# Ledger of designs, part 84: designed miniproteins, single chains, continued (4)

Each design is a single chain, and the fold is of that chain. pLDDT is the mean over its residues in the fold that is shown.

## One batch from the design tools (miniprotein)

Design m14892
Fold by ESMFold2-Fast:
Structure m14892 (fold): chain A 61 residues (1-61)
Amino acid sequence: SEIEKIKEDYERALEAIDRQLEAVKKMPDTPARKAAIASLERMKKDVEEGYKIILENLKKK
């Protein structure tokens, strides 16, 4: 189902973001590192929020 695929994408996205965040935290403390951390943290929030919205949109099809 579409819901199952969306759940799989959601889980993969969270795992990928967490792995990237861990990798970035090991980088030297630079403006680029700070920007990358902020971007990844926002992306994680957007993924969590977007998952709920997508599920609602599927119900309205």
Scores: mean pLDDT 81

Design m14893
Fold by ESMFold2-Fast:
Structure m14893 (fold): chain A 70 residues (1-70)
Amino acid sequence: SNLEKLIERIKEEVERLKATGNPEVQRIADDVEEAIEKLKKSPDEKGGIYLAVAAMLLAGGQVLEDLYRR
């Protein structure tokens, strides 16, 4: 399923982010994990949650690059 594959990819990215050891990055990773848990608990609203999680991951990536640059 597309949702299951997306969740696995996001989990892999979250693990990578946590491995950086940066507390700000860790917090962003934790927020993404919470979004994934909500997605699993709400099967009827998968489409909207999927888009929200994808948007968070993209935004998190941009913030991460900015934080590392500073």
Scores: mean pLDDT 64

Design m14894
Fold by ESMFold2-Fast:
Structure m14894 (fold): chain A 98 residues (1-98)
Amino acid sequence: MVEKILEENFAKAKVTEEQQLKIAEEVKKEIEELKKMIESGEDKKLSKVEREMAKALVNLDAEAAQKIAEEEQGPEVGELARRMVEMVKLMLERLKKA
């Protein structure tokens, strides 16, 4: 799924092959770190909303993650969840600008 999304975005942005590889490696690294946190059970310390956002981000669904954050504006939306959404937005911005 990640490869397909990246390939489609690279085609739209006319990104060079070298830039494509660098951006793809950065995005994959961030997703792998998040996936490892979920697999290790560290997500047990996260709120229900933060866990849902983490799962959405692992599936590279930044729009779903943002919607979850916006619907839950209370104390359950932790700083970690906001940082994860910002990280995905930053990666998507890099893809668009490259």
Scores: mean pLDDT 55

Design m14895
Fold by ESMFold2-Fast:
Structure m14895 (fold): chain A 74 residues (1-74)
Amino acid sequence: MSEREKAHALAFKGARRLWDLADAGQLTDENVEKLIEELRKEAEKLGLSPETIQALVDALRQLATALRNWQAEK
C-alpha cells in the first residue's frame, strides 16, 4: 500500500468517526482531540511523512469545525 493509499484510508476512517460523533451529539473538543491523537499515532506507525500527517490532521480539524458549526446552526 502506497503512502497515498494509507493516508486516504486514515482520512476516510477519521471522517467517518467524526460524522459518527456528530450524529451521536458527542462532537466535543475532548472527543475530537482524542480521535486526532489516535489517528496521528496510527499515521506515525504507518510511516507517513510529517507533511502528510499534518495535512490529514488539518483536514480532520476543519471537518470537525464544519460539522460543529452545521449542528449549532440547525
Scores: mean pLDDT 81

Design m14896
Fold by ESMFold2-Fast:
Structure m14896 (fold): chain A 110 residues (1-110)
Amino acid sequence: DPVRERVDELLKQIEEEVNKAKELTDKARASTDPEEAQRYVNEAIEEVKKAADLAAETLHLASREGSPEFVEEVRKRVDELLSKAIKYLNDAVEAGRRKLEEAQRAAAQA
């Protein structure tokens, strides 16, 4: 099914952008300063935006050419992937907040 193959390719691209957001979250946590952490947070936001755009394209393709049952399956997969992306973004933002708090405490004790 050519439609199913294209949807699977788009879902794989969404998964790759979600994995990039996870890697950026891990880099934010490993950052030595709040400015570096914030750069990784900003990059994670951009990857999540790309995932959302691909998700919209995937759902539009499925809705136009797929059965109602196929659209429901695709929607569930997209929802799962975007939920992971949002979780990683929230984790990245929290990492940035912690780095800022650590830097502020270090400055106060100096």
Scores: mean pLDDT 87

Design m14897
Fold by ESMFold2-Fast:
Structure m14897 (fold): chain A 91 residues (1-91)
Amino acid sequence: MTKEDKEELVNKELEKLPPATTVEEEIEAIKKLPEEIQKLVVELLEERLRELPARLEKYKKGKSPEEQAKLEERAERLERALREVLEAMRE
């Protein structure tokens, strides 16, 4: 499969999980995923974390101030959670 296909597959599985408000719940949810999907998640998280700031900045530039604020806050929280999850998944 192409890299884009893998990303969609992982994202699709991740979206099936219930929305978590705490990092602990997010880690628990991801650990419920099949091992093969977890490996793909690690790869996706690494890439997403690296690209998230730049991608967010480009997206914000085309949006209204209100949309920019929502996008920025969401991305910041997601970035923190992703980093913590990635560290937990390594061990």
Scores: mean pLDDT 72

Design m14898
Fold by ESMFold2-Fast:
Structure m14898 (fold): chain A 87 residues (1-87)
Amino acid sequence: MTEEEKKKQAKLFVTFLKNRIEIDKEKGLIDEVPEDIYERMKVYLEAQAKAGGIVKPEEVDEWAKYLADEYKKNLDMLTPEEIEEIK
């Protein structure tokens, strides 16, 4: 995967995780979810890996740390066009 593709994938994951966090908050689940963004990212990535997603089980910890860092820096929303391009 190129550096450019990795950044696009990270933005996609960050955007969807932000939306998932909002849903969890609306449902009151956030009180039961770790406040640490790293732990939250890890939970979602482990679920994706088990479902046969892009992230392999052995890469979950590395990706969780990377995405937690990106989430803390700045949340950029992807355009609908960029989301379709990455799918």
Scores: mean pLDDT 62

Design m14899
Fold by ESMFold2-Fast:
Structure m14899 (fold): chain A 61 residues (1-61)
Amino acid sequence: VPEYARAVRGRYLEVGPLLFPAVGDLLRVLRQVGEHWVEAESLETGRRGLTERGALEPAEA
């Protein structure tokens, strides 16, 4: 999993441990959690949470 990723789908929303980034948000990937989820930190807000791996694209900071 890349160190940084950009959200290519979604709407920014935080629900418990879930983080739904807004399209275009830059995230720092912390770890992969299972086949569908990644723990990430939003560089826009500083919040951490689980986001769907399929909503992310590799990016450089």
Scores: mean pLDDT 72

Design m14900
Fold by ESMFold2-Fast:
Structure m14900 (fold): chain A 55 residues (1-55)
Amino acid sequence: MVEKIRESIEELRESALRVIERFRERGLPQEQVDAARETLDTGLELLEQKRLKEL
């Protein structure tokens, strides 16, 4: 279960990072890209903690 949760979180991170990279390719400023990545990391950490507590 723990491994599956981490794999799901990692897949979600990779998918979200691709979306952020696509916006960067369209000219999104680097500060916005960095802020989005930081927000994603924080959100995914909270999600992982919540899912692990449900086990």
Scores: mean pLDDT 80

Design m14901
Fold by ESMFold2-Fast:
Structure m14901 (fold): chain A 85 residues (1-85)
Amino acid sequence: SSEVLKRVALHEIDKMTPAEQLELALALAELLGDEELRARARELMKTYGIEAPSEKMRRMAASILEKLGREGAREVAEYAVERVE
């Protein structure tokens, strides 16, 4: 179920570094066209010296969007940003 897949995604995010969490959030925000979420992630990324998502995080974001849809992907992205805030 999408609920189980979302729970697995959130658990994997909890194991990530703040840098990886922000890279994933930015990659998801860009795929979703969510400018507010993108701006939030980019502002926090300045603190960590990160300019762009890694290829690994971009692939993970695409997989999350495919499996969870737009709403589930947004929830995952918001969770990742909130973990760093």
Scores: mean pLDDT 85

Design m14902
Fold by ESMFold2-Fast:
Structure m14902 (fold): chain A 95 residues (1-95)
Amino acid sequence: IEEEIEKMNEEEKEKLLKEAEKIMLEYIKELKEKNPNITMEDVFNLKDPIAQLIGEVLEVQHQGYQLELEGAPEEKLEELKKKILELSKKIIELS
């Protein structure tokens, strides 16, 4: 997985992120249509592998936002971006 991501060019990475984002948004939309008051904590507790991966992506994105506000080094932000790509690939594979 890590080696595959390293071989990807920027266009391939952007395409992967967009495809995973579409899957995540459609999944969340379907859950909210069934229960408009559903929280992200409820989604995370569903024991669904896709829901768990979505939760992990959102947590890593939140960590990245916090680190950016704290002025963290670019290297640390790049590590989080790589993890988002790995999780995004897993979401696509399970979908």
Scores: mean pLDDT 75

Design m14903
Fold by ESMFold2-Fast:
Structure m14903 (fold): chain A 66 residues (1-66)
Amino acid sequence: SAAETAAELAAKSRAGAKAAAESGLPPDVAGQLGRQNGREAGLEAGLSEAQVEAVADAGYAGGLAG
């Protein structure tokens, strides 16, 4: 389902951005990268605009958490 895809992509975006910050990227840079990658992945998956923004927000939060 689209909801399951959105949840999976949100988790991946969060984890990827957090790993980037833990690897030495500044948290704000990792957050911006996570937002961009999350938005792109959501659009590629054909998610709704609201779901794309939720995935992007998860990526941003992941970067800040590293």
Scores: mean pLDDT 85

Design m14904
Fold by ESMFold2-Fast:
Structure m14904 (fold): chain A 108 residues (1-108)
Amino acid sequence: SKLNKIGKIFAEWMKSRGMEDTAEEIEEAIKNNASPVELFKLFLDALRKYGGAEENPEEEEKIIKFVETLSDTEILIILAEFLKDLYELRGDYDKAEELGKIIEELKS
């Protein structure tokens, strides 16, 4: 599934940043049929850890409530677009192109 592809690429990004525990959590969530919303929650937690930001439960709750109003497809597109931007910033154009293809297939 496209969720599994995006989740795997997300886990690969986290592992490449030395966040192996977070990568394992993402891989386990995918194995246990995590929803796009659940994958998005893992993404927000990873961004906090990656950016060194303090936990902000109020803002995170607002973002999650907004995401819960979106379709599964819209959530996956948002995740894939953000990961694509991260890989492009790193100069990993092969992974960015793979994500771009997934996004096009989700919009079709």
Scores: mean pLDDT 81

Design m14905
Fold by ESMFold2-Fast:
Structure m14905 (fold): chain A 82 residues (1-82)
Amino acid sequence: MSKEEIGELLQELEEAVRNRDLERAREILETLSKSDDPRVRDAIATLLSYLEELERDPDDEETREKLLEVIRELKKQLGLPV
């Protein structure tokens, strides 16, 4: 998986989370989990845990904000635009 592809998927993930499209967010996270970059895999494991919590309580704004924060932090770690 290329850095460009990871960047595009992370941008789509951020949009899906903001739009409460949890089904799309899950698909993107499952795709990103196939990455060989341990930073990506560690972040994706955390993001999947927050997504599962948000799927159980879609109105949990605190969990949604934490999800978005982890996405932004991963983008910064990878040198991608935030």
Scores: mean pLDDT 83

Design m14906
Fold by ESMFold2-Fast:
Formats: sequence, C-alpha cells, structure tokens
Structure m14906 (fold): chain A 99 residues (1-99)
Amino acid sequence: NPELERLVQMTEFYVELLKKSDHPEAKRLAELGQRVIELVKAGEPIELSPEELRWLEELRRRGEEASEQRRARLPAVDGLVMLMGSAAGNILGLLELTK
C-alpha cells in the first residue's frame, strides 16, 4: 500500500525529530510513534488505550491552534507544539489505514 508506506516514512521522520527534543511529552510521543511503526511493519493490530487516543487527538488540536496563534507565542514553543500535532495526526492516520 503506497499510502501506508508514505505515512510510515513521514511518521518515522517526525519520531526522529521528537527524539531530539528535551521535552518529556515529545519523548513520550516518540516512544508511542515508534511502537505504532513497529506494529505496522510487523502486520500486527494497533491497539491504543482510550487515554492514548484522547491524548493524540488533543496534541493534533493543540498543533492546529498553535498554527493559528503563532504570532502571539514564542516561535520555538509553537514549532514543537505543531511538530507534536503533526506526529499525532500521522499516528492516528496509521491507525485508520491499518484497521
């Protein structure tokens, strides 16, 4: 599936960027993303808890909000929030494509 392969590659790229962050939430998201990528590559079902799903949706929403409010905030903080939102969106996309 070319769409699945592309989304895996994009998710791997975001996970590597998140690993470079000193932010605890970014590191936690990198670990979740890595686990999801490994499950997809193994052909295993992706089971996320309701808490993990809610957290990913919250991260995506925060990223969208930060994009709109960028001028009112520190650019470095906005960049990380947007990066985490993009990563969360890609993880959710992998979940939907592998159902």
Scores: mean pLDDT 81

Design m14907
Fold by ESMFold2-Fast:
Order: C-alpha cells, then sequence, then structure tokens
Structure m14907 (fold): chain A 100 residues (1-100)
C-alpha cells in the first residue's frame, strides 16, 4: 500500500539520522549494538504493519523490542537517549501519515 511505502521511507530516513548521530556520539562497539537493536525493532515494526496492525500498534512493538535489546546489551545513557529521540521523532512523523 502507499501508506506502507511512505512508512518505510520515513523509517529509513529516521534510521539514517540516528546512524549519523550515533556514529558521532558513541564508541564503535556501542554503535554496532545500537544498529543491531534498531534492526530488530524495525523488523518487528514491518512485520506488524504487513500483518495489518495499526502504525500505533507497530510502533509499540518496535519500542518493546528496542527496550528489550537496551537491557540485554546493557546500553549506555547516551545510546538510550539517542534511541528515545529516534522513537519519538519516528512516532511524530508516522502519526502525521495516519492523520492524513
Amino acid sequence: SSMLEEAKKILEEKKAELEAEAKKTLSDDEFAKVNAAVDRGVAAFLEALEAGESVEEALLKMAEVIGQEVKRLNLSEKAINLLKKFLTELATELQKLEAS
């Protein structure tokens, strides 16, 4: 669907912004861990959307998966703050799609 295509585009753009910020802010090791956490969250988000769940439901699943990875990988406060910013900005842009 056109909505799924736009959601994927926004996700890719926000992921690229996070990657650029993380590369400047985090160690190489923690940068790799953040990318792995985001990739798992993205997979859960896309699976939810393709299964016919709402963007809100897909975002909640993504946030849950990323939260689990934050705990599992013992991420720093800097990494956690970058992930929170990413999720907040992504939610804001995707809500504009659902409002249209």
Scores: mean pLDDT 86

Design m14908
Fold by ESMFold2-Fast:
Structure m14908 (fold): chain A 84 residues (1-84)
Amino acid sequence: MEAAVEELRRKAEELAATTSAEEIREELEAEIERALAAGEISAEEAEEYKALLPALAEAAVAGTPEGLALAAALALKREAEAAA
């Protein structure tokens, strides 16, 4: 269990190391827009998430636990969608 979390965190760190904060922000924004279009989140929630995107993208590039957790969650979600 912890090994799987460490693997996801390492992949998120690799993504953050090779990807700019702007690219991470764009990927996060696209995912928020997808979730909104699918009815998974409300328009109000989407606006709240979008307001946090610049800080979260910077946090991911800086390697903070919160930013890396968000990047890992997005990577996991994309893998699940690709497998569906």
Scores: mean pLDDT 63

Design m14909
Fold by ESMFold2-Fast:
Structure m14909 (fold): chain A 81 residues (1-81)
Amino acid sequence: SFEELKARAIAALREDLALLEELLARSTNPELQAVLRELIALAREAIARIEAAKSEAELKAVLTELQQRVLALRPAIERAL
């Protein structure tokens, strides 16, 4: 069901958010901190948008946009590691 897909997507993103916040707390590298803050902001935005989503199409659009934004950050992530 749509509500089950929504709940699972939110749960997965909250788990990712917790891991990102843990990494940020342990990081002393300013470049890595900047990338982690950007990823955290994207995850929080995605959770809010999925919570507001009224259709499976809206849910898929949010997840697709999130994937594209994370992929665009890949060079910055690799440089910060």
Scores: mean pLDDT 88

Design m14910
Fold by ESMFold2-Fast:
Structure m14910 (fold): chain A 108 residues (1-108)
Amino acid sequence: SAVLKKIEELVAQGTEARNQGLQKYEEGQKAYEEGNLDEAIRYFEEAVKNFEAAVKAYQQALDLAKKNDMPKGLIARLELYLSQASSDLRKAKAKLQEVKALKDKQEA
């Protein structure tokens, strides 16, 4: 159906965004371990943006699936994807705040 195709497209967009977010988060961790706080902040900001895009795409897919009474198995899978991306987003935001606070303390 046209609805299922749109859900699949949104899932693909969310998965791509989540994968980009995970890559940027790993690059941010490496920069942080090397003591490059400015580079770490930039990568964690990019990770946050990508995880926000993933959450938005999965939420849109879930809303569309619920509105069109899609099978409960599909809805459960979309809820899992959204939960995972939301967890990644919270982790990235927390790490970004941690690194920013550390930089501010070192510049004080």
Scores: mean pLDDT 92

Design m14911
Fold by ESMFold2-Fast:
Structure m14911 (fold): chain A 53 residues (1-53)
Amino acid sequence: MSLAEAAEEAARERNAHPSPEVDALLTRAGATDDDAERLALLREAVAVARSLA
């Protein structure tokens, strides 16, 4: 999964299922300059958002 695709998916899931935990993960993803860490945080945000659905 590309970073752009992961970011788009995370934003879509966050908009459908807003939560403070997802927002915190997205903030951390935006703050990191490590692409691997950013991808991992975006994937975790998607997983958390889906678990809340």
Scores: mean pLDDT 77

Design m14912
Fold by ESMFold2-Fast:
Structure m14912 (fold): chain A 80 residues (1-80)
Amino acid sequence: MMDARIADYRAQAAATARTRGPTSRDVAMTHMIIGDYQYMAGDNAAAAQHYTRARSAFAAYDPNDPNVDYVTTNLNNIKS
């Protein structure tokens, strides 16, 4: 159920990176969504990995993007 959704979003991220480039905002959004699902599933390590990628991609395009703050807050809440 959650695993099937995560697999689908990972496939979407790979497809978007192939067509638009790995640092596109769409790829950043997909990593943020995967991070949210992993965090809800209790996989804090996987969530942190995806949030870190999303934050870097958003910040590369616009450091004032509100999703940078959103992802940073969630990453800090994971702690350790």
Scores: mean pLDDT 72

Design m14913
Fold by ESMFold2-Fast:
Structure m14913 (fold): chain A 93 residues (1-93)
Amino acid sequence: MEEGEAVLLAFRAALYAEKGELEKAREAARKALELPGGAEALLAAGRFVANLLVKAGKKEEAAETLEAMARIAEELGADEVAEALKALAEEIK
């Protein structure tokens, strides 16, 4: 029902994290996690953005983006999505 809003916020978080805009990434992630499906949306957005970076030959940037998102998720108490994002970052390295 609010799935589209959670997805939009999750993608904003991933894109801000990729750009190093960590405060904006955290705020977008916080809002996404307040919505139903926000945790799944955040993981999906992180995976999608990281895959695009890997295809562009930017594996290091992909790993850094996922690590930044994992730290933000951990700070917001979303430990399960943080661990999943961290695992994806390790697979890319």
Scores: mean pLDDT 84

Design m14914
Fold by ESMFold2-Fast:
Structure m14914 (fold): chain A 76 residues (1-76)
Amino acid sequence: MEVEKKIQEFMEKLEERVKEGEKEGKGEETTKEELIEALLKGYEIAKELGYSDEDLSPGVLASIEEAKKEAEEKKK
């Protein structure tokens, strides 16, 4: 199951990025943008794999919604 391996690898990368961003504090804005991008990509992959919004925790959904808003502001 290549799909499950990819999800696990991506989730591990996301968790490490979140942890590193919090720990680093250096280039706070750059780290924030990278976390937003990672969250949006994770959400897309989850949806492609058949996860519904209900399968995601409310906290994760809120973070994704906030990430979408920030990405939209940048793309205007």
Scores: mean pLDDT 63

Design m14915
Fold by ESMFold2-Fast:
Structure m14915 (fold): chain A 65 residues (1-65)
Amino acid sequence: SMAEKAFETLKEIKEKYPNLTPQEKLDLVAEKLGLKSRDEVIELLREYGLKNPEKQKEIQELVQS
């Protein structure tokens, strides 16, 4: 799903570019997935967290770091 791809892509970006700001990481996820904005990435991550409650803490930490 696109929600899962957003989560996986954000994890990869955090590992590869740990010095980027949280906002820059979300913008890069949007660019890599062909999305229009970081807001669409945030919506996908919200959807992924709702479907996978056990991942909500990891998602929150990824978005804020």
Scores: mean pLDDT 85

Design m14916
Fold by ESMFold2-Fast:
Structure m14916 (fold): chain A 87 residues (1-87)
Amino acid sequence: EKEELEELLEKETDFEVVEEVSKDAEKYVPILVTLLSDDNPDVRYKAALILGALKRRGHEVVVEPLRELLKDENPEVRENARLALEI
């Protein structure tokens, strides 16, 4: 759930958040991808950081959804997806 993930980002360290979402990346990646287009820029930034960390840990499931967003009509969504892929 979106609210649950945001709560984790505020209370836990980056390591603890990545560890928790890594336990069920298939569940959390779609939520994190949705957060890349959130109205709150802090939320978008944190989602990009976590997706980048998951990519570095070898979670291939993050790559294709992010590549799809590079084709999005919204320039801001494309930029957030690019940031996540480059982290």
Scores: mean pLDDT 72

Design m14917
Fold by ESMFold2-Fast:
Structure m14917 (fold): chain A 69 residues (1-69)
Amino acid sequence: MEKEKEIDALKKAFENLKKVYESRKQRLQAEMETATEEERKRIEDRMNSLDALFKELQERYKKKIEELK
């Protein structure tokens, strides 16, 4: 019972993190539509960094959930 609550809490925390990630990514995509070529490069680098960080966090949360299972 307690274990299931912890798994649910981790899943909820990750879903909240995912929403923040998706919101930031959508904002960067919108900025891309009006950006100059130089600005697009800067935004692309920020998107790549954001994607890398999210992937690391996704793997970390997956491992924690598996450990509780």
Scores: mean pLDDT 81

Design m14918
Fold by ESMFold2-Fast:
Structure m14918 (fold): chain A 73 residues (1-73)
Amino acid sequence: MEEKAQELLEEGKRYLDNGDYEKSYRAFKEALELDPENEEIRKAYRTALAKLVIDKGDKEAFEELKRLHEEEV
């Protein structure tokens, strides 16, 4: 489970570097579902959400980013 989460984290980072923010977000979301307390995955997921909000104005990504902010505070 955790090993697969790390594989998805690396896959998501590759998509993020290529500007494939939707694919990056999906990979990080799946990784986070497998390892929800992993800080590296959580940070990567927030980064992908922020990129989606900036690049596409994605309302769902914006709402999720707000939820994460409230959860961490």
Scores: mean pLDDT 76

Design m14919
Fold by ESMFold2-Fast:
Structure m14919 (fold): chain A 115 residues (1-115)
Amino acid sequence: GLEEQAIRLAERAVELIKRATDDEELIEAAERALRYMKEGDADGAVEYARRAVEIARELLRREPTPRSRAAYQAAVALLSAAEAVKVKDDVIKAIGLLLRALGELLEAERLLEQA
C-alpha cells in the first residue's frame, strides 16, 4: 500500500545520499530513518529524516556543489516519504507527500548527473 511505496522511495533516497556523499553522520541518519520506516516507527523515521536534512543543509552551506545539493534534495525526499507514513490515515495528504518525495528524488538524480 502507501507504506510500501513510501519505503521504496526512502530506499531510493538513501542510495542517492550514499552516492552523493561520504559523510558518515548523514549516511547513518538516513539509514536509521529507513530502518524505523521498515519497523513501523513513523515518529523515529521522521526524527532521523529531519536529522539527515539538517546535516545535508549544513554540508550544502559549507560547500555548495552539485553533489551537496543532490544529497540535500535526497534527504528532503526521505523526510517527505517518512512524513507520508506518519499521516497514512489521511490518504490524500499521504499521496501528496509521496508525489513530493518523487519530485525531490528526480531533482536529486538530475543534480548528481552534473557531478
Scores: mean pLDDT 90

Design m14920
Fold by ESMFold2-Fast:
Structure m14920 (fold): chain A 82 residues (1-82)
Amino acid sequence: GLARLRELLDKLKKDVLPLAKKRAEAVAAGKLEEADKYRDEISKINEKYGPEIAEIASSEVTADEARDLVNELFAELNKESA
């Protein structure tokens, strides 16, 4: 359901946000090899949570509910990047 989708997205966000910030800092510093390492770590986290998120989003929530959660996540990511 929607509650489980929110829980998974919150876990994904908590795991990804620190790595996304470190990746952005590495890119800004010209440390592309370190940025690639953080990208690979983010990819592994997405691979861990992605299948369950996709299953819930396709079967247990409306397209509007899924869109609203994605928009909320992007809004939080934008705040962390500012």
Scores: mean pLDDT 76

Design m14921
Fold by ESMFold2-Fast:
Structure m14921 (fold): chain A 61 residues (1-61)
Amino acid sequence: AREEALAAIIAAVEAGDLSRARALVLEATQKGLLSPEEAAAIDRALAAGDRARAVALARQT
């Protein structure tokens, strides 16, 4: 579940769909698959348009 959620977030980011990536981060956080700290770090990178950082954070998590 967590690994599948992270893979989906990475796929959305790599596709350039940052809105979908942010929605997936929120959904994963609501399901308890991401901590608030992990979610905040990824969402901050997505909000900044830093796709490489968002992918790196999701892979590190």
Scores: mean pLDDT 81

Design m14922
Fold by ESMFold2-Fast:
Structure m14922 (fold): chain A 65 residues (1-65)
Amino acid sequence: SMEAREKAIELVKEKAGASEELAEKVVELVEQGRGDQAGALLILRGGASPELASEIVREVEKLLK
């Protein structure tokens, strides 16, 4: 849902300190079943640790059901 997507974007912004643009791209990748790419993007462009990136992707996946 649009509401779930909005909550997922907010979660990425708060947990990773990500920009709106980065958070939207991470959520888009998870929606496409590309959670591994979303995690890699958080590490490479968001400065997240692998552990934090994994936790964020998992939480986004839970919200997008």
Scores: mean pLDDT 86

Design m14923
Fold by ESMFold2-Fast:
Structure m14923 (fold): chain A 73 residues (1-73)
Amino acid sequence: ELEKLLEGLENSEDKEEQERLATELLRLAVEENDEEILEKLAEAAEKRDKEFSEILQSLLEAKKKVEEKKKLE
């Protein structure tokens, strides 16, 4: 669930756990439809603190890297 993963990212104090949750969100974006997930992420960021937005930005960067790898493989 997207909401559960976002909640975990915001509440986690462990950087390693935050990275795992971000990876899972990226996986969902690839599997479902990244446009819909991106809209939900943008809306969540607007409602949350700035630190949360930074975590979402890291997730979006990871998504772009996955798409680049697909082009090569």
Scores: mean pLDDT 62

Design m14924
Fold by ESMFold2-Fast:
Formats: sequence, structure tokens, C-alpha cells
Structure m14924 (fold): chain A 69 residues (1-69)
Amino acid sequence: MQEEIDREVQEALALIELGIGKIDLSKGNYEGAVEAYRRALERLEAIPGTPQELIDAVRKDLEEAEKKL
């Protein structure tokens, strides 16, 4: 139960970081977007069972943000 709750919390935090990255990107804060996507990716990679397609999508968003730096 505790491990399951911790996983759900990490998933929620990763989604929040993704949201922050999208907001920063929309404001032209590319450096902030890159940092937020990196944090989200790190959290998602640490969660057992995260779909590879989601990890790949976040990596692609990170690469797009990095191209704007």
C-alpha cells in the first residue's frame, strides 16, 4: 500500500513537471522547460511499468526544447 501510494505520488509529480515544462515552453522560457522535462523524465524512468512510448515522447519534447536554447 505505501509503495503503491509512493508510486502514485511520483507519477503525479512527473505530470506536474511536464505541465510546468509546457507552460515554460509557451512563455519562451526554454531553459526552464528543459529543466522541467528533465525532472519529469527522471521521475518517469524511476517508476516501474512506465510505458516506453511515454518516456520516448517526453525525451522528444526535451529535445525540441533544447533546440530552442
Scores: mean pLDDT 79

Design m14925
Fold by ESMFold2-Fast:
Structure m14925 (fold): chain A 71 residues (1-71)
Amino acid sequence: MEELIKEIAEADDFDRMGLLSQLAVIATDLPEEEQKKLRELAKKAGLDKEFDTVLRMAQRGRAEGAAPPAA
């Protein structure tokens, strides 16, 4: 997992987006403690904003079914 963040930091812009999306999907299956570790590693690599965006999108997908419809 940490190795994946390093690969993302060294990847070309095009590959970086794909790898970030994969990382976010994997991160949502991890406990909160591991997600925080990944975010810190992304921050160290200068990818904290990108990681936060893709992670939020992945988490939004999980939470989508929990919101009741507003009448």
Scores: mean pLDDT 70

Design m14926
Fold by ESMFold2-Fast:
Structure m14926 (fold): chain A 73 residues (1-73)
Amino acid sequence: SVEELVKKLEEAIEKKDWASALELAKKLLEEATLDNIDEVIERLKELKKKNPEASSLLDGIIRALEEKKKKLE
């Protein structure tokens, strides 16, 4: 589920496992739908505030999710 992917991404970032974080971010982008994409974007923004070291990765996925949302609308 998208919720499980977000949780795993948070855990990977907290452990500084950047390889797993990148894979999970890609999977999250693939599985996000209009029903959950706004919640996912907000949760990633919160995650960025707590983990500034992950800012470049999180900014990249947030941008990709925002572009996906535009295409789905």
Scores: mean pLDDT 83

